# Designed miniproteins, single chains, continued (4), part 110

Each design is a single chain, and the fold is of that chain. pLDDT is the mean over its residues in the fold that is shown.

## One batch from the design tools (miniprotein)

Design m15830
Fold by ESMFold2-Fast:
Structure m15830 (fold): chain A 77 residues (1-77)
Amino acid sequence: MEKLREEVGELFKKVVAAGENASEEDVEELVKKTRELLELELKRFAEETGDAELTAAAREAAEAYLARLEEYLRSLV
């Protein structure tokens, strides 16, 4: 997980620093890796809480976050 978190952080810095010159490929990879990271966090959250309804709510929030993140990142390209 830590390596994936580091990769997401580095890609985010790269995309933000590039701004309008950011590549579509880097944006796509950032969204993909962020989704992978959130899926791992949701799995851990489910294991720690044991609450299926709370986990479902967290997943809904994560999907909403990803949609907004992708919209924001695509606006930079």
Scores: mean pLDDT 78

Design m15831
Fold by ESMFold2-Fast:
Structure m15831 (fold): chain A 70 residues (1-70)
Amino acid sequence: MTEQQQRLLDQLRVAGRRAVASIKDPEEAKRYEKEIQELLKRMEEALKKGDHDAFNEAATELGRLISQAE
């Protein structure tokens, strides 16, 4: 696991939690939390396997999802 990839994963975890906390609708918040957690798990698994393409795809989608939720 590279330091840069681990750092990005950690930053996206924090950003994801903040984004979910900003959502006022409990059902919408739960849906976003589930999607964020799935993408974080994909990033972790990709890092363990050294699958840089899968890591980048999951990171890109997670970043976009977080931006939509704020």
Scores: mean pLDDT 80

Design m15832
Fold by ESMFold2-Fast:
Structure m15832 (fold): chain A 99 residues (1-99)
Amino acid sequence: SMFEEAAKRATETTRELINSNSSKDPSLIGELINEALRAEVATIISKLTGKPFEEVLELLRNNPSLASEAESIVLQLEAGKMSEEEARKKFLELLEKVK
């Protein structure tokens, strides 16, 4: 499942950040959560649009509004309120806006 792959990637990204950044910085927890969500969303966008994961992830990191809108689409898709084709079209439209 695309969602299972996204969840696994988010878990792996979070684990890597915890392991590589063993600092006691209180801001780390918030950034870990945000990075896990971005990785999950980027995986889904990459799967549906064919765009490279790293390119999509970087766009989400640099565009919080884009990340928020993309997360909303992912939640609707996961809930069965939107088809994969409809989500694909919406993601392509969002990515076009940041040009």
Scores: mean pLDDT 78

Design m15833
Fold by ESMFold2-Fast:
Structure m15833 (fold): chain A 96 residues (1-96)
Amino acid sequence: MSPLERARAELERRLAEARGLAAQLDENWEAFAADKELRPSAEGNYFAARGLIEAVELIRRDVEKGRAVAEEAAKAVPGGAEEIRTTFENAKAVAE
């Protein structure tokens, strides 16, 4: 496979992972929102997760355009998925 094909495959994989983690946060949102004292923290964590998904979508568009920076951008995406996971776990821990 070409470097761009590999970068695109990795970005699509990380996008799916990030969306899955954000969906888990959405599913548990009602539990966080039920505690009004914890809601501001949960809102912040939700915003961070959504922001990471948007960042990954922008990187994906760069890969689709065949830009030279695409391979470099793809290598940054793994960190974004892990940050979403950490954000979700922190929100859950505070709610418990």
Scores: mean pLDDT 59

Design m15834
Fold by ESMFold2-Fast:
Structure m15834 (fold): chain A 58 residues (1-58)
Amino acid sequence: SMIEEEVREVLEERGESSEELFREAVAFVEGWLRGFRLPYRPGLARALADLYLYANSL
């Protein structure tokens, strides 16, 4: 999916190789889009993945 592709790109840019973190980030993005009933848009999944990863690095 395009969501998984964008999330994978974010993790690769950060040097992260954790499949668990990837699954968590994808679940966060999909849950967020579903909860707010928003359609996927290019770049939105990337922005949400960045937010999730920053929050979990604190």
Scores: mean pLDDT 79

Design m15835
Fold by ESMFold2-Fast:
Structure m15835 (fold): chain A 56 residues (1-56)
Amino acid sequence: SAEDLFKQALEAYKNKDYKKYTELLRQYILLTHAESGTSFSDITKRIQEEIIKIHK
């Protein structure tokens, strides 16, 4: 699922595997847009919010 891709992307980010993070995140963005019609802007906002939580 798109949510599983997002969770895997965040785990890759925490592990500093930025190559895997970028690839999983790309798949998450495209799949979420295709399945739910969620705007790229809203998807990007969610990603930014989760990254901020990791760094808080």
Scores: mean pLDDT 82

Design m15836
Fold by ESMFold2-Fast:
Formats: sequence, C-alpha cells, structure tokens
Structure m15836 (fold): chain A 87 residues (1-87)
Amino acid sequence: SMDDLIAELEAQIENPDLAKLEPLTERVVALAREKAATLDPESQARLERSIADLRRLAAEVLADPAATDADVRTLLGTMLQFLRDLK
C-alpha cells in the first residue's frame, strides 16, 4: 500500500541502502501511475512529467560514483514528499 511504501521510505532515510534505491523508485512510479489512471488527461500528463523527472533524478544518483548517504537521503525525501502529495 501507499502507507507501507511511505513507512519504508522513512526507514531508508534513517539508514540509506543504495541497493534499495532503484526498487523503491520503481514502486513509487507504479503507485503514481495507478493514481495517474484516475485523473483527467491534463493532470495525468503533469503527473507523468513528474514521474519522468523523479526517474531521471534517481538515475543520476545511481550513476554518480561520488554519491553520498546525504544525496540518497535527499532523493528519498523527494520520493516521500511526492507520495504524500499524491494522497
């Protein structure tokens, strides 16, 4: 559920694991797409752009050999806020 994913993101912010970042991003994207399917076409298009931006940000962190726990926490915080805004 969305609440389960929010709780998992909060736990990951406390103790970041880079190996969990990609699976968590895909779970956030899947829930966002379920929400998009319930919206009007204009709102759906806006949400799909936000999804694309989130995926790009996650890919940038994963591709950066200098990425720190702080960078991972920032991305997880962005995902958490994104999910809260979907409610």
Scores: mean pLDDT 85

Design m15837
Fold by ESMFold2-Fast:
Formats: structure tokens, sequence, C-alpha cells
Structure m15837 (fold): chain A 80 residues (1-80)
């Protein structure tokens, strides 16, 4: 669990570094990777936030929108 949180933080940092370089697509991809690791760690709220940041950086990518919705569904722990 702790290893997944650490990986999420590392990808979050990479996202910021690529944002500063002006590579917004790479920054979005790294935020998505960060979200995947937070999701694996069971930190669904932080995963949803990371996916939302990916969506903001690449708003046309439906993958990020769907990942955010799934993570938010886990946060509320509602059974479908």
Amino acid sequence: MEEYIKKGEEYGKLSREYYEKGDYKKAAEFNFKAGEYFYKAGDYLTAAIAYDEAKKLDPSNEKYTKAKEEALNKVVELRK
C-alpha cells in the first residue's frame, strides 16, 4: 500500500515537471498514472483528484473523465 502511494507521488511530481516544460499531454498522462497508483492503494479520493487534474490538462481525453467517475463511485462506496 505505502509503495503505491509513493509511486503516485512520484508520478505527480513527473506531471508537474512536464507541465513546466510545456508538455501538457505528458503531464496529463503522468497525473493519470499517479491516479492509478492511488487507486491501487485504496486512496480513491486522491485518485479522483489526480484524474481530474489529468482531465484539466487534456480535456478531450474521455479516458480521464471515466477514471475520475469510477474513483468517485468508490469514494461514496455505493453498490450499483
Scores: mean pLDDT 82

Design m15838
Fold by ESMFold2-Fast:
Structure m15838 (fold): chain A 90 residues (1-90)
Amino acid sequence: MEELLRKAGELFKEGKYEEGAAQLVEAARALWEDLRSGRMSLEEAQALEEKLLEEIKEALFEFIKNATEEVKAAYAAAMAALDAAVQAEE
């Protein structure tokens, strides 16, 4: 699961949002199958599901937050580069 989440992050960095989202869905499905096939009690399985869902939410929140900040920085840098190019042509 963690490796699939890491792959999703790498795909998002490459701008492949569709592929990254697909990896997240696969990670969730694989996790569910592993939990369901396990010999855990129903009570333990439910508690683990809630904890893992919270963990996934936290990781996704951190990723979105960081990506937004990096996107902002990249956009500001691109705007500054455009201004510099216009000044150089004058």
Scores: mean pLDDT 59

Design m15839
Fold by ESMFold2-Fast:
Structure m15839 (fold): chain A 89 residues (1-89)
Amino acid sequence: SEKADEMLLKGLQKAVEKYGIKREDDRNTILARAVKAYADSLIEEAEKEGNEELAKQFKEIRDSVKDDITLEEAREIAEKLYKLYQEAK
């Protein structure tokens, strides 16, 4: 979805800041770091709001992300994270 692509772009920006993405990094590795960075942002927000169960669910998704993932896998994970966050509001 268009919204999942927007979240991936935001995850990429945060991944550059948090993991220091390099020009030489493989695309699939960059995608994995982007998705993990997006999940980390959602974990921080859930913890700040006192929602321990939601934070745990985001941690489980983050920890399941491989070190390299395809664009299709990245979109599926980002959409799952986005929907979970929207349903918790």
Scores: mean pLDDT 79

Design m15840
Fold by ESMFold2-Fast:
Structure m15840 (fold): chain A 87 residues (1-87)
Amino acid sequence: SAAAGNLELIRLMAEVAEAHGYTEVAELLRKLAEAAEAYLATGDEAALAEAEAYAAQAEPLLRKALAEDPAFREALLAALAAAQAAR
C-alpha cells in the first residue's frame, strides 16, 4: 500500500540521518512515522496533528542538512532509489 510504503521511506530517511549524525532529524522523523501510523490505524485527528507538527519541525532541519552536507544528500538519494527499486 502507498501509505505503508511512505511510512517505510520516512523510517529509512531517519536511519540515514542517524548514520550521518543528524540525530535530532532522525528522532523527529521516527516520531512523525509513529504518529502517522497511529492516525492510519485509528483515524484519530490528534495523531494527525502530532504527525503534522513533527513534519513541520523536521522539514527545515532536513533541508539544511541536505543543502550543507553532500555526503548525506548522496547517501539519502541512493537509499531512497534502492528502496523504490526493491518495491
Scores: mean pLDDT 86

Design m15841
Fold by ESMFold2-Fast:
Structure m15841 (fold): chain A 82 residues (1-82)
Amino acid sequence: SEEEIKEKFLEILEEKLAKQPEVLSSAEAIAILDEAKKELEKETELPERIKEALEEVKEELSKLKEVTKQQLLDLVKYYLNG
């Protein structure tokens, strides 16, 4: 289901973020988001709505200098559930 795909994406993202410093540049955050998306796409085809939500997150990140891990997770959750 779409909800299971969202949960799996967040799991992959949290695993990748666990290996990172507490504060990320916007470019680093975007790169990690793209890596998590690519990893999930190896297991399943992403619904268009999820792809669009992730592009919106990347656009918002591009307006910022840096984000904390929690801010990135909150932003992703906001757009995935919007």
Scores: mean pLDDT 86

Design m15842
Fold by ESMFold2-Fast:
Structure m15842 (fold): chain A 56 residues (1-56)
Amino acid sequence: LKEDSEEYKKLADAAEQAAKTARQHNPELATQVEDGAKAFRKAAENLEKQYEEEKK
């Protein structure tokens, strides 16, 4: 659970990097990748809350 939250944070960071690279060539794709990064961050926050509630 906590490890999964950290993995989603890493995915969000990687997606943000990819979005910056893509923006130079395809701004539409960059926007989609950035939206994906936001989704990963939200998933990480949800998993972190779940972990805190279970205290594991």
Scores: mean pLDDT 75

Design m15843
Fold by ESMFold2-Fast:
Structure m15843 (fold): chain A 119 residues (1-119)
Amino acid sequence: SALELLTKLLAYRMVKEKLPGATLMMLLKGALLDPAARETLKKFLGLSDEGFEKFVEVFTEAVDKVAGMSDEELQKLVDEIKASGKSLFDLALEVVKLIDPENKDLEASAKALLTLLGF
């Protein structure tokens, strides 16, 4: 699911960061409460209205899941990414396909998603 893939991407970022990636994720989640910030993020991600609403739903749930995880649980998700043989870009493409199946530029949206997540 898009939730599982976003949770794995967030876990990877938290494990890779020297500073708490959780802080960035919480700030992004907070920004989604502001209509102007939402419109800017939607345009940046290149998502449809429906795709962006699905992104907000899945992203906020993924942030809450990751914030509650132990270092061991986060590392397990990172190990699952490594075992998959997929790149972070491939995982971001799958997320965009699942939340916005009618998206006309999946590659641009996937790159924007990785940039938003700090990759």
Scores: mean pLDDT 82

Design m15844
Fold by ESMFold2-Fast:
Structure m15844 (fold): chain A 90 residues (1-90)
Amino acid sequence: IEEIKSGEVLTLAAGDKRILKLEKGETIQVTAAEGSKVKIKVLEGEVIVSVNGKAETLKAGDSLTLKSGESALIAAKEDSTILIEAQALS
């Protein structure tokens, strides 16, 4: 489990898997590399995820998948733990 720095930008390629701990009010940007999809799953807490101008609230157990080349801005509404996993397109 990794502590995140607020405002950090992460680009994930196929095979990358990270578990990140966000404190309330912290933000990160996650980008799916070309040829990859990225699954963002909330393990604990609550976050707001903004993709292509659309904002969605994700709670513990919820997930969102980024398509190749997409970026998401993730803002923690509460202290949160998220799983970010990148897989090759199949």
Scores: mean pLDDT 82

Design m15845
Fold by ESMFold2-Fast:
Structure m15845 (fold): chain A 64 residues (1-64)
Amino acid sequence: GAAEQAKLQAAIDALPPLEREVLRLVFDEGLSLKEAGEKLGITEAQVSGYLVRALKRIREALAA
């Protein structure tokens, strides 16, 4: 519902800038980890690491 969407948006807004940008490229723009890495000038492994950290932070925020 609207409250859950607001909580999710607040969690996303609280992410470090690079983690938030990785999340946007993968979920909003539908890029693969490789494509997101090419766009940001970082490795696919680094994109994966940022994505895992971003999702963990969001999950923890939503569980609170």
Scores: mean pLDDT 82

Design m15846
Fold by ESMFold2-Fast:
Structure m15846 (fold): chain A 74 residues (1-74)
Amino acid sequence: DDLDKAVAELEKAGDKVTAELIRKAEEAIKNGDLLTADVYLGMLRIKLSVYKQIGDQDVAKALQDGINALEKMM
């Protein structure tokens, strides 16, 4: 649910690349590839910092909630 909301907010903002990174992180976690999942999570955290800096509060909140959901799956 939080992952789907994060993907939807990113796609609505035109950021398909970051939306795809969420799905890649989810897939890596489901496959037990935690090293690859950590790489994608690192990229997502960098994107979150960018959205916070530019003040896109809706995308930043959705992305933070999505990252938190991915971390709980690990």
Scores: mean pLDDT 87

Design m15847
Fold by ESMFold2-Fast:
Structure m15847 (fold): chain A 89 residues (1-89)
Amino acid sequence: ILEKIKELLGKLANLFQKLASLMDGDLRREAVRLAQEAMLAITTNDIELAKKVIERARKLLSRPDVQAHPVAPELRKVVEELEKIFEEL
């Protein structure tokens, strides 16, 4: 994995941990899972796992309750940057 992708995945994991700390139930569990998978992709250099994390992050961001969260603008920016990098791979 490119260093830039690892950097952005690390930011994504931190943002999902922040999201999880303020959410309940299934959304909290999904955010925690995404943070864990992003870190796993970094640790294992798994580009396919990274793509799956980005795809799932985009789906989570489509929810109005997630979009209303204070972390959402930063989260959306990181996902957009990762999507742009991956469309060039």
Scores: mean pLDDT 81

Design m15848
Fold by ESMFold2-Fast:
Structure m15848 (fold): chain A 79 residues (1-79)
Amino acid sequence: SEEIRRLALETAERLGLDEGSILAIEYEMQHIERMIKEGAPKEEVIERVEAIARFLERESGDAEAAREFYERAKEIIEK
């Protein structure tokens, strides 16, 4: 989903992540978008989004921002 990709990238930029971390997130979001298009189970898509949230927390130290990203992304997937 373009909406989830945008949310992830805006969160990473707001948290001041470096260019390499932002590129890693873009790569993972491309993979997630392929999974969604190929009809992967929602639980598998959510697990990948959770991995991005954990990455955001590790790189930024901001657990609240990572949780906010995860909850919003999960809501989009569960529609």
Scores: mean pLDDT 85

Design m15849
Fold by ESMFold2-Fast:
Formats: structure tokens, C-alpha cells, sequence
Structure m15849 (fold): chain A 92 residues (1-92)
């Protein structure tokens, strides 16, 4: 179901966002690295917004497509964090 996919996505994405915020707070990201991660975060936000708008309009298929795009953007975010700071991602 869409609700289960959103829940699973939130459980995967939430810890990654906390890792990103902690790395920013500790000054462990360059301006360029932080910008790339913020761009991916914004991409996830826009896809989730589109998914919620589609669901509110009764377009379940379009909502599913945007959730899948959000899942892909979350994976890109995870892969970039893992490349930049593998210990911060893997030791959670």
C-alpha cells in the first residue's frame, strides 16, 4: 500500500537526515558537499509533495510514481552520504 511505502521510506530517510544534520553541525561537510546533499533533500521533498497532491486528487497511480521517485532520491542521498562519510552512515 502507499501508506506502507511512505512509512518504510520515512524509517529509511529519517536516520539519514539526522546524520546529515549532525555532520553539518560538526563542520564535517564542505560547502559543495552540503549543497549537493541539500539539493537531493529538496528533490525528495518535491517528489513527496507531488505524491501527496496526487493522492489528495485521487490519482493513486501518479502518487505511486512520485513515491518511487522519492525512494530513488533517498537512495541517491544515502549513497552520497556513504561516499563522503562511510563511518557515519554504517555505524548507526
Amino acid sequence: SLAEKLKELGLKYGPLLLTFEELKKEGKLSEEEAKKLEELREKVFEYLREALEAKAAGDEEKAKEYIEKAEEAVEEFRELLLELHPDAVLKK
Scores: mean pLDDT 84

Design m15850
Fold by ESMFold2-Fast:
Structure m15850 (fold): chain A 82 residues (1-82)
Amino acid sequence: DKELEEIGKKVSVEAIKEYLKQSKKADEILQETIKEAGIKDVADIDLLYNPKFRATLVKQVKRIEGEEGLQKLLELDEEVKK
């Protein structure tokens, strides 16, 4: 989904951190993102500064928590950018 890829590249690291802090499925989202990105042993917060990793993470948010999860992440991003 090219739209989700573009959202991931533009979404702030701060919004992603806040979303993961509030999500009960944060560990599942992170594990599926790492798996989808083809990363074996990098469990580092610095991955959130990679636009491709953020794009993959946004796709997993939509897959795991649906449109409501994606909407919440976008609302947090709008609040951070105000």
Scores: mean pLDDT 76

Design m15851
Fold by ESMFold2-Fast:
Structure m15851 (fold): chain A 90 residues (1-90)
Amino acid sequence: SVEELVKEIRERIETQTEAQLEAAKEEIRANPEEIRELAKESADLISDPKLRELMEKIANSKSAEEQIEKLDELVKYLVESLEKELEKLL
């Protein structure tokens, strides 16, 4: 059913997001300056103004802890955007 498909897609997104978020947090702790530079370069390539703003927040963070906080905001926006697009498809 459509409801079962939606549930499966949501569970996959949640599982992948959680795993990738944990890996990203470890990478930030290991290489905060490298991640900051990557975020700055990425922001310049992003067409979505809200996504760009969130990426710029990561690039402008002063510590690994602040980068992690801003990453959580970015991931939340991405998950919400994916859920909205999923609703349009179903």
Scores: mean pLDDT 76

Design m15852
Fold by ESMFold2-Fast:
Structure m15852 (fold): chain A 87 residues (1-87)
Amino acid sequence: KSVSEQELEDEVILSMLRMIRGIGKATNEMKEAAKLIGETLKKLLKEFELSDKTKEEIIKLLEEAAERSDEEAKKEYEKVIEELKKA
């Protein structure tokens, strides 16, 4: 990949990480937000190869979001974390 293509992919991933943190803090519909985040991450993982470091950063943000969520949202985040660990 060219440098500009890699930089664009990195920006998309970082934007996802910020969105995950923001939605986890801001929403009263935490389960639906967690589900949407999970679906979006699965789509990104199919289009981009994530480095182990980036996967670890995403997992950490999802774990932090899960800790601040209700039981239903926490289960959705935990499902996404498990799938990321297997990918």
Scores: mean pLDDT 67

Design m15853
Fold by ESMFold2-Fast:
Structure m15853 (fold): chain A 65 residues (1-65)
Amino acid sequence: SPEEIKKLQEEIKKIGERIKKLVDELNATDPSDVEKRKKIVDEINKLISERNTLRQKLAELQEKA
């Protein structure tokens, strides 16, 4: 549906913005703060996986249109 496609596009965009913020935070983090860097990297990887799932769902909906 057009509404579901728009919703998925908006969610993908929001996740992308969150990833960018976390990358900026990682770059601003002290290289010796291994625990904080690991936490940020783990969160980025989780968001990338979530975005990939939404991208797959978007592709399936676009194939049906």
Scores: mean pLDDT 86

Design m15854
Fold by ESMFold2-Fast:
Structure m15854 (fold): chain A 100 residues (1-100)
Amino acid sequence: SALETLTPEELKQFEEYKKEIDEVLASMTPEERAEARERLQAMLAQAENQPEKNLRFQAIELIYQLLLSDLDASETLALVQVYLDNERIELAIEIAQAAL
């Protein structure tokens, strides 16, 4: 389990992020979802005009894809946030891609 790789401090951060993400996903309006789609499209257009992608930029793209998916992504989104906060960017990308 990915949760078994977390330190006690990271586990606490995970639980806090999951609670916040669950609340956001439960309250997300069609208008907010449309805004998230527009942000994702803008990011994809920007990425195509750049010869090299920043790993953090790739992680953020995957976060928007997960938010706009029909999957129960709250656990994955919380894990991605914990990994990004702790500079484990490649692991954040790997787990987000695996969930899509």
Scores: mean pLDDT 75

Design m15855
Fold by ESMFold2-Fast:
Structure m15855 (fold): chain A 73 residues (1-73)
Amino acid sequence: PLTLSDRQRRVMEAAERVLKKLGNIKDLSTRKVAEEAGVSQATVSREMRRLGVRSVAEAVALGLIIKRAKEEE
C-alpha cells in the first residue's frame, strides 16, 4: 500500500479543503494549497514531485480516480 508521509497527507488534505471552497479543480493552485496547509509553495511542489505527479491538481485528480475505482468494488 502507498503510505503518504505526514507532510504529503497534510498537503493532500489541504488540497481537498481548497477544492471544496473553490468548487473547481481548474482553480486549484499551489499557492492556495500552500496557504491552507501552512507550508511554502516550494514544499508543495517538492512533495508533488516525490509523488510522481506534475501538479497538485493532477495528484487530486488521480486520488479521486483511485477512490472511485475502489468504491465501485
Scores: mean pLDDT 72

Design m15856
Fold by ESMFold2-Fast:
Structure m15856 (fold): chain A 83 residues (1-83)
Amino acid sequence: DTVELLEEALRAARRGDFERAAEHLEKLGFPDQARFVREARSTRQALAVLRSVIVDKQQQADEEERRRLLELHREIDEEIRRG
């Protein structure tokens, strides 16, 4: 489940576990973004990479998946804005 993997990647990134976040992105088919997350110097940078993946997935998602992805996108945007 795409959203489930993204939620797990977000939880990992929030706790500073960029390696685990990158592993989830690799499973989603985003090896370049996984590399960017591994190279992140802050949680904010890791979240920005995850945001780009969510935006990409929203464009091809069905209605239910798109709604869930939009919720994650809003959460990330607020978190990046606060940090």
Scores: mean pLDDT 83

Design m15857
Fold by ESMFold2-Fast:
Structure m15857 (fold): chain A 94 residues (1-94)
Amino acid sequence: MDTDRLADTIRDALDDARKQGASRGQLRQFAQQAMKGLKVAGMSDSQIFDVGRKAGIPDSTVRRGRTMKPVPITDPAVGKASKKVSDAIIKEVS
């Protein structure tokens, strides 16, 4: 699994969501969901933190994300970005 490619995908998705008007809280929730996606995909905690740091996500957001319950994404800007990240994770773990 390429942590650099995942980090670039997550960073790009966060930037896309921000450009589409996502709030600071929505971007934080998206970052947490991305970290949870990596955990569900079977990445180790060390790999998840490595991806988070490379994507510019604070360690506190990474910690909360990987342990959170999945939350449905209702915001169109965040939902589109989340799907892009989920598809990238599936591609990297297959």
Scores: mean pLDDT 73

Design m15858
Fold by ESMFold2-Fast:
Structure m15858 (fold): chain A 117 residues (1-117)
Amino acid sequence: MVKVTIAVTDANGVLLGYKTVEVKPGEEATAEFTIDAPDGALVRVTVSVSGNAKIKEVEVTVEDLETGQKFTLKAKEGESAESPGGGRVEYDADGTAIATFPAKKNTKVTVKVKVEL
């Protein structure tokens, strides 16, 4: 079992959401958050895994629940991606996946993570 930790923070590091999901290697962890942020404020999603496990792919879907508009940030291990509208996902030196994007009130964030040993 791999422990996947997903934290959603605002620009000041205040925790907006936190979940831990246990999955088998080769499976996908999924977590969903509904958050409130000031219009256009940057929000950060941090995804980390336990032990010797690696994140192979991360997918962050950001949905405005008022308009139904959504975008997806998706990156494989060691890659980065940007979305129209100012979202970005990348990996740090420790293999932690980091997504940043502008958010609003009633923003739904869905995080999907593929993990391996």
Scores: mean pLDDT 85

Design m15859
Fold by ESMFold2-Fast:
Structure m15859 (fold): chain A 86 residues (1-86)
Amino acid sequence: SRVVEALAKMDENVKPKIEELIKKIGEKAFEELLKKLQAELDKKRGTEEGIELLAQRYLEWGADEAVVEESAARAREDVARLKEEE
C-alpha cells in the first residue's frame, strides 16, 4: 500500500497526526495528496526547499508545529551529514 509505505518513511512523531487525517478523509484521498507531494519532492530531493515543502505539507495535514519543526531539523541534519561525507 502506498499509504503504508509513506507512513513507514515519515518521522515517528508526525505519524499519529497523519493517521488521524487518513481516518478523516480516507485512504484514497490521502493517496492523491501523497502523489502530488511526491512529484514536487522528486524535483527538490536533498534540498532545503524540499525539507520546507514537506514541513509545510505536514502542517497543512494537521501535524503539530513543534513536532514538524523537530522533524525538519532532523531532516536538515541528515542532509548535512550526507554532504559532509562527499
Scores: mean pLDDT 71

Design m15860
Fold by ESMFold2-Fast:
Structure m15860 (fold): chain A 65 residues (1-65)
Amino acid sequence: QQTVQDLLMDPDPARRAQARADFDRLVDAGLAELGDDQAFLNGVPISQVSQAQFDAAVAQVDAQR
């Protein structure tokens, strides 16, 4: 199963750009953060966050406005 880290490192530049744009939106919303050694989504390292959880977080940001 793809993680958020896998999406941000995707060899497809279009998929990688979309994942990075969505991640930046989550950072702006306070749901994601950049730590010293790794990034987090809702306090969970992105290497442990699934694509489904990532998609749900993006949908949450869109629904709360």
Scores: mean pLDDT 77

Design m15861
Fold by ESMFold2-Fast:
Structure m15861 (fold): chain A 66 residues (1-66)
Amino acid sequence: SDLEEAKKIAEEQARRLAAAAARLFPDGPVEVEVEIEGDRIRVRIRVGPLVLEFDLPVAALLEGQG
């Protein structure tokens, strides 16, 4: 359950970040990938020429949820 919750949080945050970046690059492709890897969530976002990659611990995502 914690892994699913953390993945959902990461997906929502990645989607918001991609949407914000897409406003700056409306002509570019938009791709969001979120994967669970043990106790970490890997996020990759591509918007036009911009590529962002993050590894976040599940505990940090759940702590931020309150």
Scores: mean pLDDT 78

Design m15862
Fold by ESMFold2-Fast:
Structure m15862 (fold): chain A 80 residues (1-80)
Amino acid sequence: SPLLEEAEEVLEEMKPLTSREATILRAALTVEMAGLQFLEDVVKRQPDNAFLRAQLDLERRQLADLIREARRYIEEERKK
C-alpha cells in the first residue's frame, strides 16, 4: 500500500523528535496504519461488501490526513 509506505517514511522522519506531541503523533500513525492493514485484509476477503469498501476508503482518507498533519508538525519543529 503506497499510503502505508508513506506513513512508515513519516514515522522514520519523526524518530529524532522527542516531544510529547511527536510521541502522540507516532502513536496515532501506528494505530491508523494497523486499522488500514486490517481493513485491506478484510476487503480482500469480501471484495463485494460495499460497506467494508466504504470503510476502507474512509480509513485511507483519515491516514492521508494524519500523514499531512505529521509532515506539517515536522516542518514546524525544523523551524525552531
Scores: mean pLDDT 87

Design m15863
Fold by ESMFold2-Fast:
Structure m15863 (fold): chain A 60 residues (1-60)
Amino acid sequence: MSAEEAAENGIRAAERELETDPAGAAAIAGSSLKETRELGGSEEQLRRLEELYRRAVAAL
């Protein structure tokens, strides 16, 4: 899996869960952030995942 694919999959999954399951959204965003960082993802991809994580945690 490329960094781009990891980031996009994580972003889509976290966005989907954000309204219904903020805890699940936070776990997805955090996990995807770690994976994307390890794969050498772009600054933009990392920021989008960090934003989703912050939004999910704020919803708890």
Scores: mean pLDDT 81

Design m15864
Fold by ESMFold2-Fast:
Structure m15864 (fold): chain A 78 residues (1-78)
Amino acid sequence: SVEEKLRRLAEEAVRRYLAEGGGEEVEAELAGERRVLDVEELIELTYERALAEVKKVEAYNAENYNPELQEKLEKFLA
């Protein structure tokens, strides 16, 4: 499923970030708020934001094909 794939990608992305010398905490701006995220929060945030974007793009592409959004989605899911 898309959800399973996105969660796996989120975990792998965070692990890759840490392996490349990233810290255990990262700072992110969420809906205009800046806060420090733990690794677990970063994984969940990455998954939730990716899932929301994928569902938005899927809904749009069902009615109006956008090649740029489709390419971005396919690269993200690959």
Scores: mean pLDDT 66

